# Ledger of designs, part 45: designed miniproteins, single chains, continued (2)

Each design is a single chain, and the fold is of that chain. pLDDT is the mean over its residues in the fold that is shown.

## One batch from the design tools (miniprotein)

Design m5641
Fold by ESMFold2-Fast:
Structure m5641 (fold): chain A 73 residues (1-73)
Amino acid sequence: SAEEAARLAEEAARAAEEGDGEEARRLLEEALELARDIPGVPVALAMALLLLKRGDYEGAAELARKAAEIARE
């Protein structure tokens, strides 16, 4: 559901802020699976994953929170 995807994205943001890249990645991937049909959310989550891979944990957290906001509308 949208709320479940939003919650996972927020958890991913917290993991990224704590420096736990593996946990953040897993949570972002789970959120992406749940958010497939929600416009705007998959793009934000994919960008968060890309920033995480580049080591931009703060940017990844910001985009993950944005994805949660979009999912809740």
Scores: mean pLDDT 84

Design m5642
Fold by ESMFold2-Fast:
Structure m5642 (fold): chain A 63 residues (1-63)
Amino acid sequence: SDEEIEKRAREILETAVRLMEESEVVRLVGQHDDPELYAAIEAGDLEKALEILIKILKEREAK
């Protein structure tokens, strides 16, 4: 369901933010692999980051 996907995306986002704060390596690797997502997190645009994560999760669940 959309509600479950949003909840999961929020939990992933919170974990990613914490890992990026604690590790410069995680930040650099994330920026390289998912530049739009990690740029949104660095800019503090958590709403945009959440939308990107929801889209990714929906695309993965559609298979």
Scores: mean pLDDT 75

Design m5643
Fold by ESMFold2-Fast:
Structure m5643 (fold): chain A 99 residues (1-99)
Amino acid sequence: ASEQEIDEGVAAIAKGVADLLASKGYYEEAAELLEATAERYADSRLAPELYLLAGKYYAKAGKLEEAKRLYQRAIEAARANPEADPAVLAEAEANLAKV
């Protein structure tokens, strides 16, 4: 669908910018960008992946409470959306267990 294609483009850009920020050590900024994008497109099948990635970057920034919150958001979003990638749910659950 057209909306799904638009969401995929925005998600790809957000991930690319976050990767660039992370490569420079700006992990908290990378996480904040991904979280904001996921919240803006919360109903997208890609939102769980963005929440998961935001949680990973918060963890790298030492923000473990924020990481836990984002992993939980990724789990909830993945369970609520039947089109979400099941690999994202599994990874979010595994990461939540480690923090």
Scores: mean pLDDT 85

Design m5644
Fold by ESMFold2-Fast:
Structure m5644 (fold): chain A 80 residues (1-80)
Amino acid sequence: METLKKIKEEAQKLIDEANELIDRANSLVQEAVDRIRKAYEEDPEKLLEATQEGVDAVREAQRLIDEANELIKKANELLK
């Protein structure tokens, strides 16, 4: 038998886990943006290569964001 407080605690745990995944995704995107920026500023000839590596990093970040969205959806169902 669950109390409203316990439901909120379960939802908060899911939100906390989602935030951890979002932080990891943000770190990957920041690294990709920094690499592209350095290529643009220091060696534009390498911009294409840096951009390609950035695409791979963004794809991985998208997977983490998708997992985070699933956790947020579960938290919202609990608070329904």
Scores: mean pLDDT 82

Design m5645
Fold by ESMFold2-Fast:
Structure m5645 (fold): chain A 57 residues (1-57)
Amino acid sequence: VTDEQLEAAAKAAGVSVDTVREAIRLVNEEKLTVFEAAERLGVSPETVRQAIAAAEA
């Protein structure tokens, strides 16, 4: 994932780049579900899904 993709994902999801980076880390590295990552970050599961989808695009 590139920094440009992270910035695009943050803008699309309405969160900071740090939040997108943490969401990707929690799901891909820590093997958490979208729901667990959302609870840990204090955002909705929809926000986590949007961030991951945009970062992969």
Scores: mean pLDDT 77

Design m5646
Fold by ESMFold2-Fast:
Formats: sequence, structure tokens, C-alpha cells
Structure m5646 (fold): chain A 87 residues (1-87)
Amino acid sequence: LQEEIDDGIASIILAIANLAMERGDYEGAVKLYEKAIKEFPNSKLVPEAYLNLGKAYEKLGDKEKAREWYQKALEIDPDNEEARKLL
């Protein structure tokens, strides 16, 4: 199924983005999370990408963009306790 393939590819992109976050490459992480969201907008992993994109922007000092992405994460997944705590 195309959806399963898309989720698989999105998962790989998110894994690389998460590695970038762990290494302190927040600019690289932002680009990879944005790539996942743009190319796979219907993926089950999009809420995670929104949350982590917000965290990456927060690490870059862009609190306004971080807040916008946390709000988008809550819009998709209102029960996301992590996103709620970061707002």
C-alpha cells in the first residue's frame, strides 16, 4: 500500500532528523522534519515531526516558530501531552 511505503520513508527521514537533533545539528534537523512534512503530509508520523520541528526551532532560539509548530502538533493530536507541556 502506498500509505505504508510513505510511512516507511517518512520514518527513515525522521530517524535521520532525530539523529541530527542528538548531534546538535538543529538546522539540519529542521530541514529534514520539513522535508518529511512536505513530502508525506498524510503520514502517521507528521504529529511527531511537528513536535520535533518545534523543539529544533526552540534550540535555535526561534521561540515564535517553535510555538507555531507545537500548536500544529496539538491541532493534529490534541492529546499530545509533550506538545501541551511545551506550550
Scores: mean pLDDT 80

Design m5647
Fold by ESMFold2-Fast:
Structure m5647 (fold): chain A 68 residues (1-68)
Amino acid sequence: GYDEAVKLLSNAVKNGAKKIVVKLSDGTVLEVDGKDAAKATGAVIRLIGEEPERVEVEIDGEKYVFER
């Protein structure tokens, strides 16, 4: 579930990801460069806590999908 998405994002920031893209089922897209990834990841974690139906995460071109 979304705990896995949160762990993935936290590990990506810790491992120095250069670009993170998050897309929600409502069409919301958040794109962040590695420098700002930690701040944006916090905002995304809060948004995932509102239990959207689907979250797509792309880390340096690798895509992951999480559903409710």
Scores: mean pLDDT 71

Design m5648
Fold by ESMFold2-Fast:
Structure m5648 (fold): chain A 70 residues (1-70)
Amino acid sequence: MRLEEQVDELEKKLKNAKTKEEIISVLFDAGALRVAAEMLRRFGVIDEETYERLMERIDKIEKEAKKKLE
């Protein structure tokens, strides 16, 4: 699935992020993926369980990124 692949890549990007600018880029991308997941769920392209799984992963990415900036 395209969105799942983008979440996988974002997790890798965060793991390799060394600068504040790189981490902020991850937060920007995470926000974009969150909107994409909401739209796909709203229009029935993905089911609720897939949506919840993706949102949980995106939330974890955002939390880890914010922690690295603090």
Scores: mean pLDDT 84

Design m5649
Fold by ESMFold2-Fast:
Structure m5649 (fold): chain A 65 residues (1-65)
Amino acid sequence: MTKEAGLAISIMGIGIEAGVSVKVKIEGDKIYVTLEGEDEKATEEAARRIEAEAKKYGYEVTIYK
């Protein structure tokens, strides 16, 4: 099972739970996430959770808001 697929699913789940729109793009060992939401605090919280999750999988993530 690909770690990238599992991480992408986790990232999308975090965004949905926070009520934030999430776009995930995976290019090799790099992950790019774009977050859009009406609540700035929820967007920042989602970004922090996504970063922590990516580190558990051994990947670095770039997050855009």
Scores: mean pLDDT 78

Design m5650
Fold by ESMFold2-Fast:
Structure m5650 (fold): chain A 94 residues (1-94)
Amino acid sequence: MKEEALEEVKKRLENYAITLAQAFARRLGPEEGAKAAREYLKKNLDKIADTIANDVATRYGLSKEDREKIKEEAKKYFEENLDELVRRGAAAQG
């Protein structure tokens, strides 16, 4: 259950970042869209990661301790993978 919850958080973060980068690339082109998406995600990283992690933790019935751990893991995953996810999303509009 806990491992499945963390994997769901990672998938939701990936989908969020890719979808956002795709939307920006559609409006601004791949290069400017990637820049705009990266800036938005960096500014809103904690809020996005916390929102997704809290929703998943609630759905999986995680303890308070496990909820805090999954929030930290979500933020770390998002910070480490943000540039790659934005690149993938922006490229998908070619």
Scores: mean pLDDT 83

Design m5651
Fold by ESMFold2-Fast:
Structure m5651 (fold): chain A 66 residues (1-66)
Amino acid sequence: SAELEALVAGLSEEAQERVEELARKFLAGQLTPAELVAGLSRIPGVDEATARRIAAALEALRQELL
């Protein structure tokens, strides 16, 4: 997703890797949307608004893949 890539591109490399780990777990069905938002919000540099935007983009991507 171009939107997801743009949201993540503003973060540090370490933060991007942590987002990718959470994204993999979410897309594999291992996290709920609420758990994804909570996990993203714990990443340094990710505020709750950014976490919700990333989570929404990943939810849309998950629905396209399933």
Scores: mean pLDDT 80

Design m5652
Fold by ESMFold2-Fast:
Structure m5652 (fold): chain A 57 residues (1-57)
Amino acid sequence: SKEELLKKAKEDIEKAKELLKQGDVVGARVGAHEALELAKQAGDEELAKEAEKILSQ
């Protein structure tokens, strides 16, 4: 469902942010790519932009 996609995308964004704090840039990018895909599938442009911000670091 859209709700499940949004929940997973938000969780993946938060995990990616924590990985960045730990210096795991590769792990953070993997999580952010998954979050971007899920956000786009759910049609949430704001979550997609948030994931893209992580990827642009």
Scores: mean pLDDT 85

Design m5653
Fold by ESMFold2-Fast:
Structure m5653 (fold): chain A 66 residues (1-66)
Amino acid sequence: MGKEYVEKAREYIRQAEEYLKRGDREKAIKYADEAIKYALKAAEAGETEEANELIREAHRLRKEAK
């Protein structure tokens, strides 16, 4: 269960990076927010270290999109 949330968060991070590279800041923020949501679910499921790394990366992307 937790691993599925980790993979989902990683996929959303990749999508956020792609939209940021395209200059679509609104979509980059949207997908970064989804990544944070799934990373928090991964942390609740016990994937704490991976979730914390994914949360930090998603917040970084969200800041770059602003």
Scores: mean pLDDT 84

Design m5654
Fold by ESMFold2-Fast:
Structure m5654 (fold): chain A 80 residues (1-80)
Amino acid sequence: SEEEKKKLLQKAEDYKAQAEGLEEVKKEVSKDLEEAAKKAEEKSEEEGKEIRKRKEEGEKGYDKKIEELKKKAEELLKKA
């Protein structure tokens, strides 16, 4: 029905909004960690490297969550 289609489209929009929100969070966290790594490298190359590793692992975690939300949105759009 048209009502069921509207509900699916709304849920898809909600998942897209969540994914976009996580993309913004990822961007800010990555920027903060990059700046922290540069400051740490001035005193210790090893400390800076550890922060960069945390940044990479964090980015992978966000990418996985963002991809899962985008897939959920796409599946709902295909059903609508």
Scores: mean pLDDT 87

Design m5655
Fold by ESMFold2-Fast:
Structure m5655 (fold): chain A 68 residues (1-68)
Amino acid sequence: SPLEELIRRLQEVAERARGVDPELERLTEGTVKQLEALPEPLSDGMIEGLLRWLDWVEARVDRILAEQ
C-alpha cells in the first residue's frame, strides 16, 4: 500500500542518515513512529504529499552521502 511504501522509505532514509545527519535521522524516525501510532489511516492525498516531501528528503541524504 502507499502507506507501507512511505513507512519503508522513511525507515531506509533514517538508516542512511544515521551518523550523517542526526536531525534528519530523528525527524524520519519520529515520522515513522507517528504514522504507526495513528488511530486512523491517512488519506491518499496526505500520503501523496508525504511521498513528495520524502523525495526531497531522500535527495538531501543522497547529496550529503555523495560528498563523503
Scores: mean pLDDT 76

Design m5656
Fold by ESMFold2-Fast:
Order: C-alpha cells, then structure tokens, then sequence
Structure m5656 (fold): chain A 66 residues (1-66)
C-alpha cells in the first residue's frame, strides 16, 4: 500500500541518516526499529525524526566526551 511504502521509505531515510552520522549499523538499525514502532503507535513523522536526531546527537556527544 502507499501508506506502507511511505512509512518504509521514511524509516529507511532515518536509518541511512543515522548510519552516516554514527558509522554504527547496529545503533542505526535499533533507531530505525524504534522509529517504525513509534509510527505504528501514531507518532507524527516530525516527532519521530526529531527523536532520532536527538538520540544520534546525544550518542555523538557522549562518545566525544569519553
């Protein structure tokens, strides 16, 4: 369906973005999985994108601080 295709494309976009920023495939897959679950629970795409971006930025800062 068009809705499933749009959701899958959005989750794939977030996965690629997280992978490019972190270089960590397992983290990127985990964030993509959480994004899909949030969308399935009725979260807006904007809120989901912001949550993933916040998580990646926090991970990058935590890694740099160590």
Amino acid sequence: SAAEAARDAFVEELYQWALERTGDEKLARSLAHQARLALDRGASPEDVRKAVETAVDFWVEDDKAA
Scores: mean pLDDT 81

Design m5657
Fold by ESMFold2-Fast:
Structure m5657 (fold): chain A 92 residues (1-92)
Amino acid sequence: MSAEELLKKGKEALYVKKDYEEAAKLFKEAAELAKGKDKKLEAEALYNLGLALAELGKLEEAKKAFKEAAEKAKEAGDEELYRKAEGAYRKL
């Protein structure tokens, strides 16, 4: 399964099924596959991982995921994702 396919399945778990444990697992796998290959996809996976972890009440892990997402988004030049991840990080 590709990082893109894992990201898509993770979004379905997060937004449709509300299965936050499965979503977190899928986004973590997507981020690991994208690492060193696709900074933008890695950042998006880490951002969504942060959202799933926050829903699970894992606030320190969510904060770390949002921080890493912001760093990767900045490296990828994705200003919108950077602002979303920074905003989420600051609210925790």
Scores: mean pLDDT 89

Design m5658
Fold by ESMFold2-Fast:
Structure m5658 (fold): chain A 62 residues (1-62)
Amino acid sequence: MLSEEEIEKLKELYKKLVAEKGEEEASEKLLEILLELSIEELEKINPEAAEALREAIEEAKK
């Protein structure tokens, strides 16, 4: 799970993105960041599952 400091940084980043790009684009970018952070956390616990998720994301891009 994200630390308190990481949550604060994400909150600041989201506000900045909303001001700069609008809510829809900011939400998409935030989701991308959250997915990457989730994969990093999963990699610490189960690297095989993290790799499977990266492959699934890459497949979804097609």
Scores: mean pLDDT 74

Design m5659
Fold by ESMFold2-Fast:
Structure m5659 (fold): chain A 74 residues (1-74)
Amino acid sequence: MAEKEMAARIEMAQLLAEGVRAGLSDEEIEERLDELVEKFVEEGYDRELLEEEKRRMLAVARNGAALRAEQRAA
């Protein structure tokens, strides 16, 4: 069960990485992650855990972008 949740999180992370590489906006990436979360919920995964993981991943991605911008400015 925890292993299956890890598999879902890995797939979400891969989608985020692909979206970033493709130059998608944060909004477009979030929409795609929402679709993936809904798919996993239909398969019996915990919505609350998936929604939390989505928020965490998006926050980390945004913070990483901000940090890189700060490093270029410094």
Scores: mean pLDDT 72

Design m5660
Fold by ESMFold2-Fast:
Structure m5660 (fold): chain A 57 residues (1-57)
Amino acid sequence: GAAEAAAMAAAGRAAARSAGGDEQTQKNYIEASREAAKLGVEAGERAAASAGAGGPP
C-alpha cells in the first residue's frame, strides 16, 4: 500500500546515503538511516492501525 511504498522509499533513501562516504560519514548516515527507518516503520504502523481501526491517523 501507500504506507509500504513510503517506508520503502525512506529505506532506499537511507541506504543510498549510507552506501557512499568514508567511515565517519558512514557512521553519521547509519544514524540518519536509523531515524529514517524508524520514521518509516512508525508511519507504516500508524497507517496499518488507522486502516484496521477505521479512524483517522
Scores: mean pLDDT 67

Design m5661
Fold by ESMFold2-Fast:
Structure m5661 (fold): chain A 74 residues (1-74)
Amino acid sequence: SPSEVLKKKQKESMLKELEKLREEAEKITDPAARERVLELIEQAEKALKEGNLEEAGKLVMEARGELSRVRRAE
């Protein structure tokens, strides 16, 4: 159905975003900041695996925000 196609595309989009966020997070020089971003990414991946798109989206936004804040501080 159209709604199933949309949810599949949303999952694929989030998985690609998480892959990019993980690559960027591994470049963080502050170990504590790197760990926080990686923990958010891991939680988002778990939420996606469980089918919770709302929670996954929230965690992706939090990881993106943390990464952006850390990179501006460096």
Scores: mean pLDDT 83

Design m5662
Fold by ESMFold2-Fast:
Structure m5662 (fold): chain A 61 residues (1-61)
Amino acid sequence: MEELIKQAEKGLELAKEALKKGDYGAAATSAGHARRLAEQAGDEELAKEAQKVLDEAIKGT
């Protein structure tokens, strides 16, 4: 569980960095992966944050 949360957090950080660079494809992929890991860990707040980044990446495409 703890390891999944840390991996989800790292994926979310990568997604945010990709968004800053305008790499919407990489941002969507990283955010989607982070959301999946957060859901597996049962961290609803982290999953919601990853979903917001994913939605932003999709709108940017």
Scores: mean pLDDT 81

Design m5663
Fold by ESMFold2-Fast:
Structure m5663 (fold): chain A 99 residues (1-99)
Amino acid sequence: MEVGVVEVETDGKALDLDMQAQLSQAVAEQARRLARGEMTPQEAAEALAEKLKELGAAISSVKVELSDEDVLTITITDKASKQTYSVRLDAETMRRLAA
């Protein structure tokens, strides 16, 4: 299993629906690049953290986990609420993204 973690203390607002929509697009792009071996989980975590900062989101961390079974889990922790936003892509989805 490979893990990338970025700890950030950004000022901004809590994750809203518009931010989540733009984040979903960024997640899909990073997932495709990870599936193709074009980047590491650490590089994906850094790219997602930068995207969230550009969106004005108040976050404390971004974690990207790629299992030995090619399951991708992305966990984003909101600074204000301390709640987590999680996305999980199974091995089948990752294989489709790599094609």
Scores: mean pLDDT 79

Design m5664
Fold by ESMFold2-Fast:
Structure m5664 (fold): chain A 59 residues (1-59)
Amino acid sequence: DAARRAALAAAARAAGASERQAEGVGTLYDLMGPEIAAQYAALELGEAVGRAVLAEARR
């Protein structure tokens, strides 16, 4: 859903991800869901971004 995708991307940006990286998190959410998007963010974009995406996904 578009609102949840936007919220996860916004959380990634707030934690220091670039706009392109945040868009990648949103795209991965659409394909694989919030948990996989959060795992990807933690592994590829760093622990702080991963934690922020996971926290938003758990709202």
Scores: mean pLDDT 80

Design m5665
Fold by ESMFold2-Fast:
Structure m5665 (fold): chain A 59 residues (1-59)
Amino acid sequence: MSPEAVAEIDATVDRLAALAAQRGRVSLEEMRKIAEEVKNPEAREHLLRLIDNAEADNA
């Protein structure tokens, strides 16, 4: 994974953490929307895979 992808993953995780702190929770649907806005293709694919796994665990 490229350093640019890692940096964008970290930035996205920080955004999700901030939203969770403000709202008490972030839905998997909201997390997916945020991940889809990630510009780096490797970072976006990695984040979407994590969300898909979390969705499967909640089904």
Scores: mean pLDDT 78

Design m5666
Fold by ESMFold2-Fast:
Structure m5666 (fold): chain A 68 residues (1-68)
Amino acid sequence: MTEEQVREVLLEVAKLYDLPEPSEEQVRELLELYKKGASDEEILNFLKEKLGFDEEAAKLAVEALKKL
C-alpha cells in the first residue's frame, strides 16, 4: 500500500461523511502504523482520535484500507 492509495481512501470516506480532509502528516502516521503491524483496533482508534472519524466512517476506512 502506498501513501497516495491511503490518502485517496481517507479522502473518499471523509467526503462521504462530510469530515475534514486528513493532513499529509496524518496519512504518513497511518501508513507507519500499518508498516509496524498495528492491529485493526489500533488503526480504528487512530482514525477516530486523530482524524475525528465516527465509528461508521472509521470502520469503512479500515475495510477499504485492508483491500489495498
Scores: mean pLDDT 82

Design m5667
Fold by ESMFold2-Fast:
Structure m5667 (fold): chain A 73 residues (1-73)
Amino acid sequence: SDEMDRLVEKLIQAERLLRKNDLAGAAERLIEVAKELGNEQAIELARKALETGDRAAAVEARRLLVQELEALG
């Protein structure tokens, strides 16, 4: 429960940072959540966003992580 709440909070922070065009800050938080969940596809997409500035990759990583957390809780 507490661990899940922490991951949800990080995804909310990532969304806020994406809205502010802080792509690096968003990608860093998405990498943390993706690693915690063991979501290899989301890790790869979030790393791509951080390394190349690919906003679409960050948006897709966040979408995958939101879907996974919704399925778990």
Scores: mean pLDDT 88

Design m5668
Fold by ESMFold2-Fast:
Structure m5668 (fold): chain A 100 residues (1-100)
Amino acid sequence: DELKELKERFEEIYKKLKEELEGNPVINYAWSEEAIEEHGLVLALKESNFEEQLKLVKSFLDTVEELLKSEKTEENLIKLANALAILEYIKKEFPELFEV
């Protein structure tokens, strides 16, 4: 079941991001909710049907998994903090993507 696999991957990546960034002040430099609402992925999700939303989230999770394997430079940690903020926004505003 693709929905179950997506939900499990989302929760796993979300947990890994929270653990990686725990206690790191870089989280204070993550994008604001207003900036996240103007992000290309979020704008695309708002204009997409359910099937396209699943594809967009899956593609984003693939990008975040690669970023989690990268060197933990300040630049990459800021990118991870922004990714966490985007995932928190998706979980809040698109909960139906995870209800299966």
Scores: mean pLDDT 80

Design m5669
Fold by ESMFold2-Fast:
Structure m5669 (fold): chain A 83 residues (1-83)
Amino acid sequence: MLYEKIYEEVKKRVDDAIAASAATDPVAGFEAEVKRLREEAQKSGAKDAYLNAVDKVYAEKTAQMDAENARRIAELEKKLAEL
């Protein structure tokens, strides 16, 4: 379906932006790419599908980054307990 292809493209572009900015500011890179994608979505012939895909990826990536940070904290706490 068209939505699935748009979702995959949006997810890849967001993942690439986070990876490219990982050494500096991955959150700023993520936000900048999402902003660009929303602007492109508003100009597309599939505006609603594209905007929904961008919003879904934004929510998923935000939750994923929060979960990864929580996991890293837990791993550090475990290592400290293994002193």
Scores: mean pLDDT 77

Design m5670
Fold by ESMFold2-Fast:
Structure m5670 (fold): chain A 84 residues (1-84)
Amino acid sequence: MNLDEAFALAAVEAVSRLKPATGAVLDAIRQALENPNATKEDIRELAQKALDEAVASGVDLTPEQREEAIELAEKYALKYKEKL
């Protein structure tokens, strides 16, 4: 599996679950897949940063939706990172 295939599959699974934070989740997944050494904690930090930028730009997220977005980015980045 190449990086583009891994990202496409992760994107399909992640975006089906949380629409308000889709852009932030996808950005975090892409960055995690591009970094071979990204750990679970690195992926969560990427997701938190992307969500902070989305909220600053006017995206409304509850604390629960924010944590769900972080967990989705972590789960699907790790799942497809292991297949690279």
Scores: mean pLDDT 78

Design m5671
Fold by ESMFold2-Fast:
Structure m5671 (fold): chain A 89 residues (1-89)
Amino acid sequence: SPELEVVKRQVRLLGLLTEAYINATKNPELAKKSIEEAKELLLALAEKDPDTAKQMVETGKKVAEQLSKKNPELAEYMKKKLKEVEDFL
């Protein structure tokens, strides 16, 4: 169903954001790749369901605030990628 596909995309996005947070200190390059993949999924979601994409961007911003406590530079990188998604909403 369309609803189930949206839920699956949200779960995948949350997984990538969680991976970025977990890897922020020990493997920042892997965290950066997870952030880039999250951006691409958010852009795809924005074309199909902009309201859900907007909610997921807000969730991502909250993750970036927590990430700033572990790696401020990576948090700013994540905020920049989230803004690129917002510019298409």
Scores: mean pLDDT 85

Design m5672
Fold by ESMFold2-Fast:
Structure m5672 (fold): chain A 73 residues (1-73)
Amino acid sequence: LKEEAEKLVEEAEKLKESDPKKAAELYAEAAEKYFEAGDLDAAIEAVQKALELDPDNKKAQEIGKKVQKALAE
């Protein structure tokens, strides 16, 4: 999960200049995998990057809400 998420982040970073919407999708997928792995810090960073590139990305918004709930003790 974490290794897959890291590869998605690397791919997103390559695309963020040429295809920011696709990069946002990849960051959102990475965020989901980081969340599944229990890495909440990495998950929220990936969500923030996805939303910076595409604020309408539904997956990033949904994972962001899940991370916020998990961080609220």
Scores: mean pLDDT 81

Design m5673
Fold by ESMFold2-Fast:
Structure m5673 (fold): chain A 84 residues (1-84)
Amino acid sequence: MIEVKPEDTLEQVEEKLREAFAKVPGISPEEAEELARRMAQSAFALGDTIAELDAKQGGMTREEAFVAVVNALLTLLKNAGLLE
C-alpha cells in the first residue's frame, strides 16, 4: 500500500504516486506520470491553505499538511475502488 511521509520531497511523492497509478489496468506509464504530477501539485496547493488555517493553533507545517492531503486523497481513491 502506498504511503508518503513528511520527509519525502515533492519529487519522491510524485514518484510514489506514479508507481501506484501505473498498477491501475489500462493506464500507460506516461498517463500515470501526468496524473501523479497533477495530484501532487493540487495536494500541495490545498496543503498550503490548510497549513495557513492551522498555523494559529501551532499545528501543521506546510510539508506535514501536503503529506496529510496526499494520504487523504490516496485513502479516498482506495475507498472508491480506484487503488488498492
Scores: mean pLDDT 74

Design m5674
Fold by ESMFold2-Fast:
Structure m5674 (fold): chain A 63 residues (1-63)
Amino acid sequence: DAAEREALLRELLANMDQAGIDAVAARYGTSPAALLHALRGDYEAATPKALAAVEEMIALRRA
């Protein structure tokens, strides 16, 4: 469900500070900027690794 996915992405963004963004980006081998683009739904500016990080974060949030 696209609306559910969008709500989860907004929740992740709202609950992550700069240190959290930096830590996740480092874990997945992407930049904080690319991760922020992926979390905002700007898929053209996001790297494949940033998109993979977002998918895994959504999966973990649903577990």
Scores: mean pLDDT 77

Design m5675
Fold by ESMFold2-Fast:
Structure m5675 (fold): chain A 99 residues (1-99)
Amino acid sequence: MQEELDLEAEGAIAIIALSVAINALKKRKPTPEDEERIVRLAERAVQVAKRASEAGLTNVAQDIVDALKDLYKAAKDAGVSPETLKRIEELIKEAEKAV
């Protein structure tokens, strides 16, 4: 019960962090440093999705997958590098396997 509540909170924080990254991508062209930070946020979100899935919180894991897909669309539209886009796509597939 406490572990489930903690994972729901971590999931919400991960989704908020991805939403902040999406909003930043809409305001300006990302720098290479911005791209590295975005990948790091996505990697953290995938880790939370895996833990949520292991705890049976499949809805939390799915919400993170959906947020990562929104991040991919925003990153593609913002002109993020092909290498960063490929990494985000791989992270989405990794999170989807956890659900």
Scores: mean pLDDT 86

Design m5676
Fold by ESMFold2-Fast:
Structure m5676 (fold): chain A 74 residues (1-74)
Amino acid sequence: LEEEIEKLKKEIEELKKEIEELKKELEELKASPKADDKETVLRIIALKLRIIGLEIEIRLLEKRIEKLKEELEK
């Protein structure tokens, strides 16, 4: 049970790293002189949606960890 929690925490850390990389790409695109170009705007939207998806995945994993911790404390 505790090993399972540690594994989920590691998965969350990997997802957080991916989000930080995507956020960096997003800021680089926003800072670009082509930030207002249609193609760049669509890429920015795609990155934002991907970040949201990963954030949702992290929240689901965190909720699972909370449930496992409740079982461990009982």
Scores: mean pLDDT 81

Design m5677
Fold by ESMFold2-Fast:
Structure m5677 (fold): chain A 59 residues (1-59)
Amino acid sequence: GKLARAVAPFPKTSPEHLALRPGDVVEILEKVDDKWVKARNLATGETGLVPISLLEILS
């Protein structure tokens, strides 16, 4: 999948969310809608939903 970097923190406020720290590298697995992607955090191995606006696409 595409790699992206988190540009801002994202707290896990629901069970379906993926928590992000600034600088975390994620793999985008699926586009859910215009606002949300399903991603895997490469540091933790966890998967979940994150806002696409918080991601900088690397590849």
Scores: mean pLDDT 83

